# Ledger of designs, part 29: designed miniproteins, single chains

Each design is a single chain, and the fold is of that chain. pLDDT is the mean over its residues in the fold that is shown.

## One batch from the design tools (miniprotein)

Design m1049
Fold by ESMFold2-Fast:
Structure m1049 (fold): chain A 58 residues (1-58)
Amino acid sequence: SALRDAMVAAGGAGAAAGGTDGSLAMERVRQVAEELGAHPSDDELEGLAAEGAIRAGV
């Protein structure tokens, strides 16, 4: 879905910004999710951030 793809893309952008443990990726996913009215769990945030990092090639 467009919502999921937006959150994954946000995670990729956060990972590319230089986070070593995914913290920046997770925070970026959380911010975008809140703006879109989504309420993912911490586990879902980790998954979306990890997928975003993989898609971004990091």
Scores: mean pLDDT 74

Design m1050
Fold by ESMFold2-Fast:
Structure m1050 (fold): chain A 78 residues (1-78)
Amino acid sequence: DSARANLTRALTRVARDAQENGLSAQEIADRLAARGFSPELARLAAETIHRLAVEQGAAPEEAARRTTELVLRAEAER
């Protein structure tokens, strides 16, 4: 699961940064776009990370795990 592992690692770093700095969903989306995410996937991931890590205070690893599953499902539709 190299794709899942790489995605989870990237999302964990972004989720941790978002929680520590209180980033908005748009700021998170901008960071994900800078990492090579498409605009649609960046928005989906950013909204999920913002809700889980910033609004609900979930651990960054948990927010990243759940966001990874959503992104992989979205990619599977293609």
Scores: mean pLDDT 84

Design m1051
Fold by ESMFold2-Fast:
Structure m1051 (fold): chain A 68 residues (1-68)
Amino acid sequence: ITEEQLEEAGKRVQEELGLSVAAGKTAARLIFDQGLSVEEAARLLSEATGVSLETAKKGVEIAREVLE
């Protein structure tokens, strides 16, 4: 996955949910570089950012949609 794809995913997560671009890029990396499930990626993102698990899951799903 390219840096441009990570940036696009990050910006879309920021626009849709108000999370940082860095948080959206992290969500994309957890799914595509590390091969984690949506549930696993959402848990790690929630712990890293302090947002709810539900919000983190939405962020991960948005990042996945941008990159697929």
Scores: mean pLDDT 82

Design m1052
Fold by ESMFold2-Fast:
Structure m1052 (fold): chain A 79 residues (1-79)
Amino acid sequence: MEEAKKLYEKGKELFDQGRYEEAVKYFQKSADLFEKAGDYKLAAESYNLMAEAYRKLGQTEKADELRKKAVEFYEKYAS
């Protein structure tokens, strides 16, 4: 859990700096670890931020795909 949170925080830092390709890599790692830990809320948040980063990079189709994945994890969190 602590490792996943550190990766998520680093991803947010990179996103805020406009380093979107690097931010995606960190969000992808954090999402995987949060999912394995059953933290579906933070997994969903990681996928949403990854989608925003892809949108900033002009990869709209990839962003839409990741937003749908985030919704699936939010549904798991809410159940």
Scores: mean pLDDT 85

Design m1053
Fold by ESMFold2-Fast:
Structure m1053 (fold): chain A 60 residues (1-60)
Amino acid sequence: MYEDILKLITEEETIPSENVDKLHELVAEVIDELNKEGKKVSNEEFKKILIEKIKKLIKE
């Protein structure tokens, strides 16, 4: 899961090395939050949510 998400983002967008560490933290936290909140979203749907948030994190 982690590697799959990172692969998609890295292939779609060039991620600065400095943001990669924060990206790892963000992905883990979003996944944990969704799981703890009991949100029943499909794997594809929460992957899209993660990508959206990561893209915003990378942008100014």
Scores: mean pLDDT 63

Design m1054
Fold by ESMFold2-Fast:
Structure m1054 (fold): chain A 57 residues (1-57)
Amino acid sequence: MLSDEVERLVQEAGRAIAAGDLEKAEEYLERMREESEDPELAESIEGQLRRHAERLA
């Protein structure tokens, strides 16, 4: 189960990517990794968001 904080950071990263603010998106992803209690799940989500950012670039 993701913490509320990790879930919030994932949503914020997604919003930043949609806005084209990749620097802010990377900041949220880094904070998500620090807050996550499940490193495998956090890594999976990070990979998905990075793939979305690559398609926008």
Scores: mean pLDDT 70

Design m1055
Fold by ESMFold2-Fast:
Structure m1055 (fold): chain A 70 residues (1-70)
Amino acid sequence: NSVNSKINNLNNNADNYNKKSDDLWNKAKELSKTLGPDDSGKVAALGSKAQDYQTQSDNLNNQANNLNNS
């Protein structure tokens, strides 16, 4: 069934974006341990990118759920 293949591809892509988000959050956490007071913007930028990847993951999961429930 092509729908099942589509759902699997969406879920796999969502997992990849979740991993990218987690990697950026981990980088932000590690960076926050070593930063001086003027470097807060670097942590915020990493967090923003992590949120963008999380949003991509959520959108792909929603698409998979819509296909599964259609």
Scores: mean pLDDT 81

Design m1056
Fold by ESMFold2-Fast:
Structure m1056 (fold): chain A 72 residues (1-72)
Amino acid sequence: MKEKDEEAKKLVQEAVATGRRAYEEGASEEEAIRITVEEGKKAIEEARKLGASEELIKEFEKQVKEVEELLK
């Protein structure tokens, strides 16, 4: 169980890093946030398939929604 959660955390961290890198490479704030949300949603679905805990998945979904709200 814990190993799956650690792998899931790594997937989400990679998604966040992808958005951050885009911003640092000159993407607009809105574009960087959009990339972070899209990659984050993909990472959450992969984490769910890996068998990450529902508690961890819900935390990630909440974080992605909070980032998505920054677009509004």
Scores: mean pLDDT 79

Design m1057
Fold by ESMFold2-Fast:
Structure m1057 (fold): chain A 86 residues (1-86)
Amino acid sequence: SNAARRAAEVRRRLAELRKEWQEHVDKISPEVTEAAFEVADKAAELIHHIVGILTDPSEEHRKKADELIKETNELEARYQALLASL
């Protein structure tokens, strides 16, 4: 599907940016960088399922979106806690 293809492209680009970022980031802890990309990856997956609901609504897409919202919120809270500890 177009949603799955776009989500895969976003994840691929995020993975490339993460590799380039980690080679040049000497002022940010590796844990903060990793947490930031974990939030971005989950947000990309959530966007995929939201677009899926808009283009072909299904209970499976709705359930997965709800799960990803919860997971994204938990990862975002962890990311903010790591930033506060710097």
Scores: mean pLDDT 68

Design m1058
Fold by ESMFold2-Fast:
Structure m1058 (fold): chain A 104 residues (1-104)
Amino acid sequence: SLLEEAKKLEEEGRKYAAEGKLEEAKELYEKAIELYEKVDPTSAETARALLRLGSVYLELKEYEEAEELFKRAIEIAKKAGDKELAEAAESELETTKAAKEEAE
């Protein structure tokens, strides 16, 4: 199923991110998100994948892209009723804004 394929891509992305292979993790998470959005664009799985991709962009110091991804993750997590995931994404958004300000 598309959902099982998306979960496999996300798990592989997590593995690459843990190894510091950020560009490979980014590509895998982007593919996983495409599949999650085809299944249910408002699911907690879609929001979590967006949160993970945002974290990769933050590590790559692509702050504007990270902010946009965390904002999308917040909106979708709230639609999915996942308060903990929404709060996690809000925390990451605050961290990203602070890092962007410091990068000047």
Scores: mean pLDDT 90

Design m1059
Fold by ESMFold2-Fast:
Structure m1059 (fold): chain A 65 residues (1-65)
Amino acid sequence: SLELEAAEGIIRIVASVYGIDAEVEVEGDTIKVTFKEDSPEVKKAIELMKKTAENFGAKLEVKIE
């Protein structure tokens, strides 16, 4: 959906702006984000990603490696 694509794009931009190494995948209606490490920057990025997904009605799954 357009909403899913918009949420994915913004989530990728958030990771890039924070300089975070993250794998972003889309499976069905779910955006899956895998982080390589846990840091204060990652926590801030996760909060923005959650808000983005909620605003666009997309599902978000977050994993820290």
Scores: mean pLDDT 83

Design m1060
Fold by ESMFold2-Fast:
Formats: structure tokens, sequence, C-alpha cells
Structure m1060 (fold): chain A 72 residues (1-72)
């Protein structure tokens, strides 16, 4: 699906950023991408009817975003 393709693209961008120089600006960008991914997982949950799984994944991604923001 379009949402799954977008999620994969965000995951690839996060991996690219993770392989580069670890700066506060890069950590902030990774945090922003995890927040975007959390939103897409909520939308995917709504689309597939598994809102509980979508919300659970979103919460994990938001926790990761908060962790990377704190390092930036």
Amino acid sequence: SELEERIRALAAEIERLMSGEKTPQRYARIADLYREMSRLYRELGAETGDTALGERKAQILLALADEYRAQG
C-alpha cells in the first residue's frame, strides 16, 4: 500500500541519517522522521482496521523520537 511504501521510505531515510555524522541537527531530523512514521502507522491501523496495533507501534516510535530529540 501507499502508506507501507511511505513508511519504508522513512525507515530508509532514518538508516541513512544513522550511518552519517552524529550531530544534534541530525538527531533532531531523526526525531522528526520517527514522529512522521508514528502518524503513518496510526493511519495504517485505521486503513487495515487494526487500530490497537497501529497505536502501539505509534507509541513506540514516539518514544524513539523523544529519545533522539533529547540527544540533539
Scores: mean pLDDT 85

Design m1061
Fold by ESMFold2-Fast:
Parts: C-alpha cells; sequence; structure tokens
Structure m1061 (fold): chain A 110 residues (1-110)
C-alpha cells in the first residue's frame, strides 16, 4: 500500500541520516580521512535522493540493496584500518536493512 511504502521510505531516510552522522563522527575522530568521508557521504546523499524519488516497492528494494553494498565497502575499509568497533556499527545497520529487504519482498508477493 502507499502508506506502507511511505513508512518504509521514512525509515530508510532516518537510517541514511544516522549513517551519515556516524561517518561525520568517524572523520572528526580521525578514524577515516576527509576524502574517504566525502566519497561515502556523496554516495549516501545520492542514495537519499533516489529513496525520496522511489514510487514502488521494487524501486525501494533496489535502493536498499545498493545501500547494503555501500555499507559493505565501508565495513571492509574499517576492518583494513583495524576499527572493529566502527565496522560492528555498520554491520548492525546491514542487519536492519536485511530485515527491511525481507518485508519489502513480502509486499511484492502480496
Amino acid sequence: SMEQLEEAKEGLLILIDETMEEIKKMQAEGIIDEATAEEFLSQLEELRRRVEEAETFEELLEEVERYIELLKELIELLKKKGDSKGAEIFEEQIRRLERLKELLKKELES
């Protein structure tokens, strides 16, 4: 339904904003450099716009999948830098996104 689509979009936008704030904190703490932070923040801003423009559960599901892949890249980078705690934060965000992905798939089957 349109109401369920809007609720899912709102939840995703909140999570994207949380991810962006966490990246900004990591940059401020010197865990990631400015160039790396700007690259991920740029991709998250583009993702945010696509989520806002999504009109179907199928389009929203595609953006959830892109978001998961982006977080996987960030996790790999943090693990290479030895930041296991930072990686764990984004691994938890992936678990939340995987749950949303399953809910969106069920809506497409109904």
Scores: mean pLDDT 87

Design m1062
Fold by ESMFold2-Fast:
Structure m1062 (fold): chain A 58 residues (1-58)
Amino acid sequence: MDEEVKEFIEKLLEEGYSPFDAIKEAMARFGVSVDEAVEILNQLLKEKAGEEADPPGV
């Protein structure tokens, strides 16, 4: 399951790693393909952008 990879990439981004470096570290750690790591990164970016842009609710 890709949840561990997703969590790892998110943690690296929080530590100040660039998206490219986070992908490389995830590939080295989990043996995932660059395509898979990029897909997970894109999901994280969409989630964060959506959460930040979400209206506070009514």
Scores: mean pLDDT 73

Design m1063
Fold by ESMFold2-Fast:
Formats: sequence, structure tokens, C-alpha cells
Structure m1063 (fold): chain A 88 residues (1-88)
Amino acid sequence: GSEAGRAAARAGRSAAEGKGELDAGIGAGLAGMAAGSARVSGDEEAAEGGREAAEKASKGAEAAKKGDEEKAREYGEEAARAGEEAAR
């Protein structure tokens, strides 16, 4: 699996655990960095999976900021799934 995909999966899982607004934001940032790294390295599948993971993690962070922990967890789980697929 790609390094970027594994990093995105880890970030998504962190967001999915619903540890709070700050942790969701950190997860989104890590997923975004993983997507960027994959794009630079030419790993197109990892880049797409990382991009999707970053998008979902970012939505999770926004939901957590608004106090919607249930939506934050849902988006975090989607981000983790996208990152795991990118790691294949």
C-alpha cells in the first residue's frame, strides 16, 4: 500500500473517534498533507483516495466545530474508509 494512503487512513480514524473539534481538525490536516504528498510522488490512486479522505475529514472538522459530533464521526469514518482504499 502507499504511504500516503496509510497516512490518510490514520488521519480519518483519528477524526472518526470523535475526540473533539481539535482532533477532527488535525485529522483533516493530516489527510490533506497525505493527498498532497501522493500527488507529488505520482501515486494517482493514493492521491485520489487522500483527496477524498481530506474532503471528508474537513467536513468532519466543520461538523465538530458546530457541535454536531454525530456528523463529525460519520465524516471521519468516511475519511478513514477512503484512506484505507488508497492504501491498497
Scores: mean pLDDT 63

Design m1064
Fold by ESMFold2-Fast:
Structure m1064 (fold): chain A 104 residues (1-104)
Amino acid sequence: LALTYYLLGQHYYAQGKYEEAIELYEKALELDPNFSNAWANLGKVYYKLGKYEEAIEYYKKALALDPNAWGVWENLGKIYEKLGKYEEAKEYFKKAEELRKKAA
């Protein structure tokens, strides 16, 4: 059931329907709050909307559940770089690269 909302959310995201995607990811998380991919995709949608503070919060929730998600660390780096927080961005990129190398 949570997976169904998640997949539907991805479908709406692919169409650029970000508000509808958010609602569906939120429904997935109501059913399964440990669904790390749904938290990560909420972060991704908010990032696309330029809502960087919300994107950071959702990415951090995803990382609390799956700290090895190197793509999420990389996206945090990109956001912090856009916010001019270069030291924090550098640490996030470093963590992403470290985890990516372990996954390869």
Scores: mean pLDDT 88

Design m1065
Fold by ESMFold2-Fast:
Structure m1065 (fold): chain A 65 residues (1-65)
Amino acid sequence: GKKLSEEQLKEMREHAKKYVEAALKGDAEKAHEHLAKMIEIADKAGAYEEARKILEEAAKELEEK
């Protein structure tokens, strides 16, 4: 499968963390903004499975703080 570049991976992780944080706060506008950025990166790279895994990891990290 296609992979994210190192820079795309970094951007994806940052947006995933911000998405989960916004979702937990109920900030739909911010959540949508970061989700849109993640979709854009995943679409350009063709790496949707990797993007999903990164989002799952971000959710676990923020819950286990």
Scores: mean pLDDT 77

Design m1066
Fold by ESMFold2-Fast:
Structure m1066 (fold): chain A 66 residues (1-66)
Amino acid sequence: SNADAADEHLRKLAEEARKTFSPEQLEELRKRYADAVARSRAGEDAEFTPELLKYAAYLAVERLEA
């Protein structure tokens, strides 16, 4: 199904993120991502780097598992 295909793609991105980022780096990315999301919601210019996009995929997979 479409959801299963999206889940598989997100899981691969999240697995790559886990291999690339240390727990300390994940904590830093969590803070940066929260700031970028807050700015975006406020209608401000928000910068999403490739690292933040990988972190977003990691969060999406964690939410699917929760």
Scores: mean pLDDT 73

Design m1067
Fold by ESMFold2-Fast:
Structure m1067 (fold): chain A 96 residues (1-96)
Amino acid sequence: NAENYIKAFKKAFDGAAEAVARGDRLSAETYLAIAVMIGTLYVNDLKNQGKEEEAEKARKLLDEYVAQMRAAIDAGDPEAVRAAGEKAVKGLKEIS
């Protein structure tokens, strides 16, 4: 269910933003890794359903916003982490 993946993905971004706000870089990187894993599972689930075009769109969107999230974590900018996460969630909902 796309809704469950999107919900889990949002929680990972929110957790990363909170960790960055606390100066806890290790926890922020852990949440980034969780977000990447959830995104990979979602793309794979779309492919298993024969939704090749949707899977490719999701993969490109995830690559873009995960890169923005990493840059924001490296900058210590929790608002930028949250913004990247919100855009990713919105894009994934449009694919679903």
Scores: mean pLDDT 85

Design m1068
Fold by ESMFold2-Fast:
Structure m1068 (fold): chain A 56 residues (1-56)
Amino acid sequence: SSELEELAEELDRLLTRLALRDPELAQKLGVQAREAVKAGDIERLKELKEEAERHL
């Protein structure tokens, strides 16, 4: 898979885990992740992944 696809899948898994602890934050980051995927913004997906990991 492309780097974008791999990051999106990894972030989706992290957000699924985050939703069990902080569903509001997971929802917010999920919206931003979908926007980043539509824009092809790899750097934004990396930032969102780091943010999600920080809260897990």
Scores: mean pLDDT 85

Design m1069
Fold by ESMFold2-Fast:
Structure m1069 (fold): chain A 58 residues (1-58)
Amino acid sequence: SEAKEKENLERGEEATKLAEEAKRLFDEGQVYEKIDSKKAEELRKKAMELYKKMAELI
């Protein structure tokens, strides 16, 4: 049980880091939407990939 608890905590920490990074990229994408639509799309795509990775981790 201790090994599973440690794994769950490590997954939770990794998921939190991925979510925070994804949010930053998404927010940046919003800023670039009116300036550089291609860069905005790339940032949103990267954010979505991180969110998917987060979901797979849990």
Scores: mean pLDDT 80

Design m1070
Fold by ESMFold2-Fast:
Structure m1070 (fold): chain A 98 residues (1-98)
Amino acid sequence: IPGDDEATRLLFEANKAYNEGDYEKAVELYRRAIELDPDDIFALFNLARVYEKLGKYDEAIEVYKKALEIAKNNPNKLSRDFFIKMLEDAIKELEEKK
């Protein structure tokens, strides 16, 4: 996948921004990482969690749904079932907050 090393750097910087409470910067960096690797389920999951911290529940739900579509295409059944359950639970909790 082109840009894997740059995507990894952006994810590291995004995680750092998140831990520092700079959620807007974390969103920017996760979005850039996702542009380089659109199928990174962990990057999508983390982006959705940052949107939750910002109170942007609609954006969080859309990102979780995108991650769910990617999870459904995972050929490993154990990983697929695990991520699907995690993402469906997250979507349900956010929809109940609206």
Scores: mean pLDDT 81

Design m1071
Fold by ESMFold2-Fast:
Structure m1071 (fold): chain A 55 residues (1-55)
Amino acid sequence: DREREERRRRNLEAARELLADPSNPVSQVTREIGETLREIGDSIQEGIETGKPPK
């Protein structure tokens, strides 16, 4: 049981390492989504401050 829990922990660690790899397409997509959301937020903030519609 402890051995099985250790194996699960190692598997989770391996999965996190895989997701942290910048060459992994999943990691790239996640980063791009984050950047897109930030740009949208910035555009909305600018629109509120200047009274103009967001870009």
Scores: mean pLDDT 68

Design m1072
Fold by ESMFold2-Fast:
Structure m1072 (fold): chain A 77 residues (1-77)
Amino acid sequence: VQEELDKLRKEYLEKEIELGVREVELAVKLTVLKKYDTEEAKKEIEKLREELEEVTRERKELEEEYKKKVEELKKKA
């Protein structure tokens, strides 16, 4: 059971890092674009906000799925 939990934790952390890096990248791009008052910048900001919301949702789903799998393994132990 512990080996299975360690594997799940490692896989979760790897995915969390990937999504976290993406979230930071999008946040930096948004911060830079907000300095510009152009139509092109406004359109790009809208797209980046949608991508950021998607990443946030994916991180939440990943966390919920990880918790569910951990609980299931603990019940079987």
Scores: mean pLDDT 80

Design m1073
Fold by ESMFold2-Fast:
Structure m1073 (fold): chain A 66 residues (1-66)
Amino acid sequence: KTKELLLEAADILEKAGETEQAEAIRKLVREGKLEEAVKLAKEAAKRLSSIDPEAAKKIEELIKEI
């Protein structure tokens, strides 16, 4: 469930043009570093909020469910 939410957040980041951040989250999820993946997703969402606030809100809602 946590893994699924993090991968969904990575997909949203990739679609918003943040491919490097999306791949970093996917790598952390594959390595089982879920806490680090959550921290990175939160950081990426904060940065994205000034560029694509709608995508940032979607990521924040996914993280809220974790």
Scores: mean pLDDT 83

Design m1074
Fold by ESMFold2-Fast:
Structure m1074 (fold): chain A 69 residues (1-69)
Amino acid sequence: LTPEERAQALATAEQLREDAIKYAKEGKINEAVRLGIATALAYVASGQPELARQAIEEIDKEIEKAKKK
């Protein structure tokens, strides 16, 4: 990936992360899971595997909270 593509992937990952957490909190589990996967892939593509790990942990935690409601 070019530096420009990596920067775009990072911006995309951050937006997807926000959306995934929002859907998880709303109880839209299938959407949250799908966006979580997309978020992790976008962070990895941007060269930020540590952010991918953090995002997955955060999204998964919110999904588990929603499942108990």
Scores: mean pLDDT 81

Design m1075
Fold by ESMFold2-Fast:
Structure m1075 (fold): chain A 79 residues (1-79)
Amino acid sequence: MELGELLLERARELEELARRLEAEFDLSEETRELLRRAVELLKEAARAAEEGNFEKAEELAREADELFRKAAEEIHAVM
């Protein structure tokens, strides 16, 4: 399995999670933007991996993980 394909699959999973969170919780606009940006970074990481730039792909994936963590903390803070 190519890293790019794996990262695209992760982006789809995150998009589905974001939609489910919207359906079950009233997320703030800021939290929604964090989730959206995390998905976009994963898509960029997938492109970098397809280009063979694995270092850039890892960096972008790490940034996506950080944004997702921030979104999760925002959600936890309002529970």
Scores: mean pLDDT 77

Design m1076
Fold by ESMFold2-Fast:
Structure m1076 (fold): chain A 60 residues (1-60)
Amino acid sequence: SRKKELIERLKEYVKEGGKPFLVRTTFGVAVVVEKDGKKTIIDLFGYQDESLVEEALSQI
């Protein structure tokens, strides 16, 4: 499941002190992790997958 794989990836970032969140962009949604004041894009999804990303973020 794409959602399960994303959840496991996000949990690893949280374990390392990262704070994952969703950012809406012109072409879709970005999963961004903030750590030590720095924001990094870790993945990009089309808007059709926005609910999948939101659900994954709600599980971490």
Scores: mean pLDDT 86

Design m1077
Fold by ESMFold2-Fast:
Structure m1077 (fold): chain A 62 residues (1-62)
Amino acid sequence: MKELIEEAQKLGKEGTQALQAGDYDKAIELYKKAAEILREAGDEVGAQIAEGLAKYAEALKA
């Protein structure tokens, strides 16, 4: 479980870096992966936040 949360945190940081670089496709993919891992770890609130960030990146791409 701790390893899953650490992996999700890493993906979230990489997603934010991609978002800041204007790589919205990469940011969306990374945030979605983070959300899946957080859900597997039982962190439903964290998963919802990551999904929201992916949705935000999708809106910026549009």
Scores: mean pLDDT 83

Design m1078
Fold by ESMFold2-Fast:
Structure m1078 (fold): chain A 83 residues (1-83)
Amino acid sequence: GSVRELTVGDEPVEVTLEPGETLKIKADRPAAMEVLEGEVKVEKYGKTFILKPGDVLSLTPGVEYTVTNIGDKPVKLKITPFP
């Protein structure tokens, strides 16, 4: 599948992942990722878990997260940095 990279900036961003796409996310400050639509598999330090619509993942500064759309439909994510 296609792999994309995202460094979280100063403003909220929305990302659409097509089926089979992977997003690698890194933040330099605390941020949150919300699943708006669809389901994703998240990997952190070799552990995996599934997030569904309405789930929110806290992003720790300096940690890389791997987010994959394992479904057959597009996934929409919203990433919001904290002040």
Scores: mean pLDDT 84

Design m1079
Fold by ESMFold2-Fast:
Structure m1079 (fold): chain A 59 residues (1-59)
Amino acid sequence: GSSDSRYLIDRGREYFKKGDYVTATYLYTDAFLEALRSGDYKSVDEAEKGLKEIEEASK
């Protein structure tokens, strides 16, 4: 649900700040899929942004 996608986004952000890009990627990917299933397009956008930030940081 939307609460699940929000939780996964918040956890993904925490791991991204720690430099754990692998764990952050899994959490943001799960958040993206949950948000799509629940129609939570705000969380879809936040998860996509998180994944893009990981891609830019891993250059």
Scores: mean pLDDT 84

Design m1080
Fold by ESMFold2-Fast:
Structure m1080 (fold): chain A 60 residues (1-60)
Amino acid sequence: GPMLARALKDVHTDHPAFLSFKKGDLLEVLRFVDEHLVEARSLKTGEVGYVGRGVLEILE
């Protein structure tokens, strides 16, 4: 199944390549970019972007 992650805190960004989300939001992890970044899709909005790995709890 899809690799799911939960946001551990609110993130607000004006950068178009990065996702904004709220604590507790569910994200689908699409790819691990490097040790600091994943590419993910918000299940709430459908938006795709970069997320810091340190603000995600992987559920699978």
Scores: mean pLDDT 86

Design m1081
Fold by ESMFold2-Fast:
Structure m1081 (fold): chain A 61 residues (1-61)
Amino acid sequence: GEAAFVEALRRFLAAYNAARGAPEEAVRRALALLDEALASDDPERAVALLEEATRLLEAAS
């Protein structure tokens, strides 16, 4: 639902802000996943893509 998407986006933004020293390639990949999430008509897929992007940024930190 919308609440799950908003919470996933909030977690992504927190991870993105924390990852200021992360490799540029990891940041670029995470932003590509964000773009896919925003383009998705499937809310469950959008949340999963945001969670994947968040995990990628956390692993790079």
Scores: mean pLDDT 82

Design m1082
Fold by ESMFold2-Fast:
Structure m1082 (fold): chain A 80 residues (1-80)
Amino acid sequence: MSEEEFREAKERVRKLLEEKAKEAEAAGDEEAAKLFREAGRLAVEAVEALAAGDEEKARELNERAVELSKEGVKRLAEKK
């Protein structure tokens, strides 16, 4: 993957998670929105770690991003 491909990957993941956060806010779930934004931040850091050759750090950051994104989806799906 080239440096340009890493930049494009960071932009795509930022836009995707920010769009998810806006959808959560529109649904009235500010906590889910925060989870998606934090997931986006960690996913961007994971791409940056991959670009730097730190595969271990990239995996850890990506795992955390996935966990937060799943939590956000779960919050939106759960109704009391």
Scores: mean pLDDT 80

Design m1083
Fold by ESMFold2-Fast:
Structure m1083 (fold): chain A 60 residues (1-60)
Amino acid sequence: GAMERAKEVIAKAVEKLFGKKVTDEVTLEAGLADLRAVGVDPSKLSAEELAEIIKELQSK
């Protein structure tokens, strides 16, 4: 479903940015909640698009 897709996109974006594989469900769900709190839906984004958004959020 959309939640599975969102978690997959988050895991791939984190791997692209930091070289770390995130497979922990709690960490992925926390990341999804944080992104949704700032108006971002990872299920509608590519891993590359989400990686750029995370960079911008961390630079602010």
Scores: mean pLDDT 77

Design m1084
Fold by ESMFold2-Fast:
Structure m1084 (fold): chain A 55 residues (1-55)
Amino acid sequence: PLTPEVLKAKKELLETSIEYGVELLHLIVTGAPEEEIDRFVEEAEKKLAELEAKV
């Protein structure tokens, strides 16, 4: 069953995913170096995996 705690965790995961998506798009549109983009994606994937583990 979806408890308030689980719903809050799912909301945080979704919000964080959207925030990272917006930042990634900004980096791409502004022409950030490929190395910076790769590093950002690695950090985002790690953070999202940590949040997903709590759901």
Scores: mean pLDDT 82

Design m1085
Fold by ESMFold2-Fast:
Structure m1085 (fold): chain A 79 residues (1-79)
Amino acid sequence: MEEEIRKLAEEAEEAIKAGDLEKAKELALELAKLAEKAKDYALAASAYAAAARLEAKLGKEEEAAELLAKAKEYQAKAK
């Protein structure tokens, strides 16, 4: 799992460097789901926040707001 998380994070960085915001968003969402499964709430919050920023850059403000709400929920659980 941790190695899969690392791989997704690396692929997300490469997608951002390539300007592929759609792929970066998909990878961030996949990372968030893995973090949820691992109960790593801090990582889940970070990944959802990153996905929200990418959705906003893509002009999808409603989806960005939903993802940001999820990020805040997981941030509260990461006590």
Scores: mean pLDDT 81

Design m1086
Fold by ESMFold2-Fast:
Structure m1086 (fold): chain A 68 residues (1-68)
Amino acid sequence: MAAETKELIRKAYEAAKAGDLETAGEYVRKAYALDEEAGRLAEQAVLAIYLGREDLGEKLLERALETA
């Protein structure tokens, strides 16, 4: 469970960094279904990357992975 959630969060973030927001959104939804709080933090990390806030995105990613 936790390992699967962490992998989904990492895949969402990598997709977001690649500019593939549709794929990032799919992975965020799957993470959300496994762990609501970790999924919420992952969604915020993806949105931070989309907005050009890479520093904030990294911090939110760390929190999401720590929560999962």
Scores: mean pLDDT 82

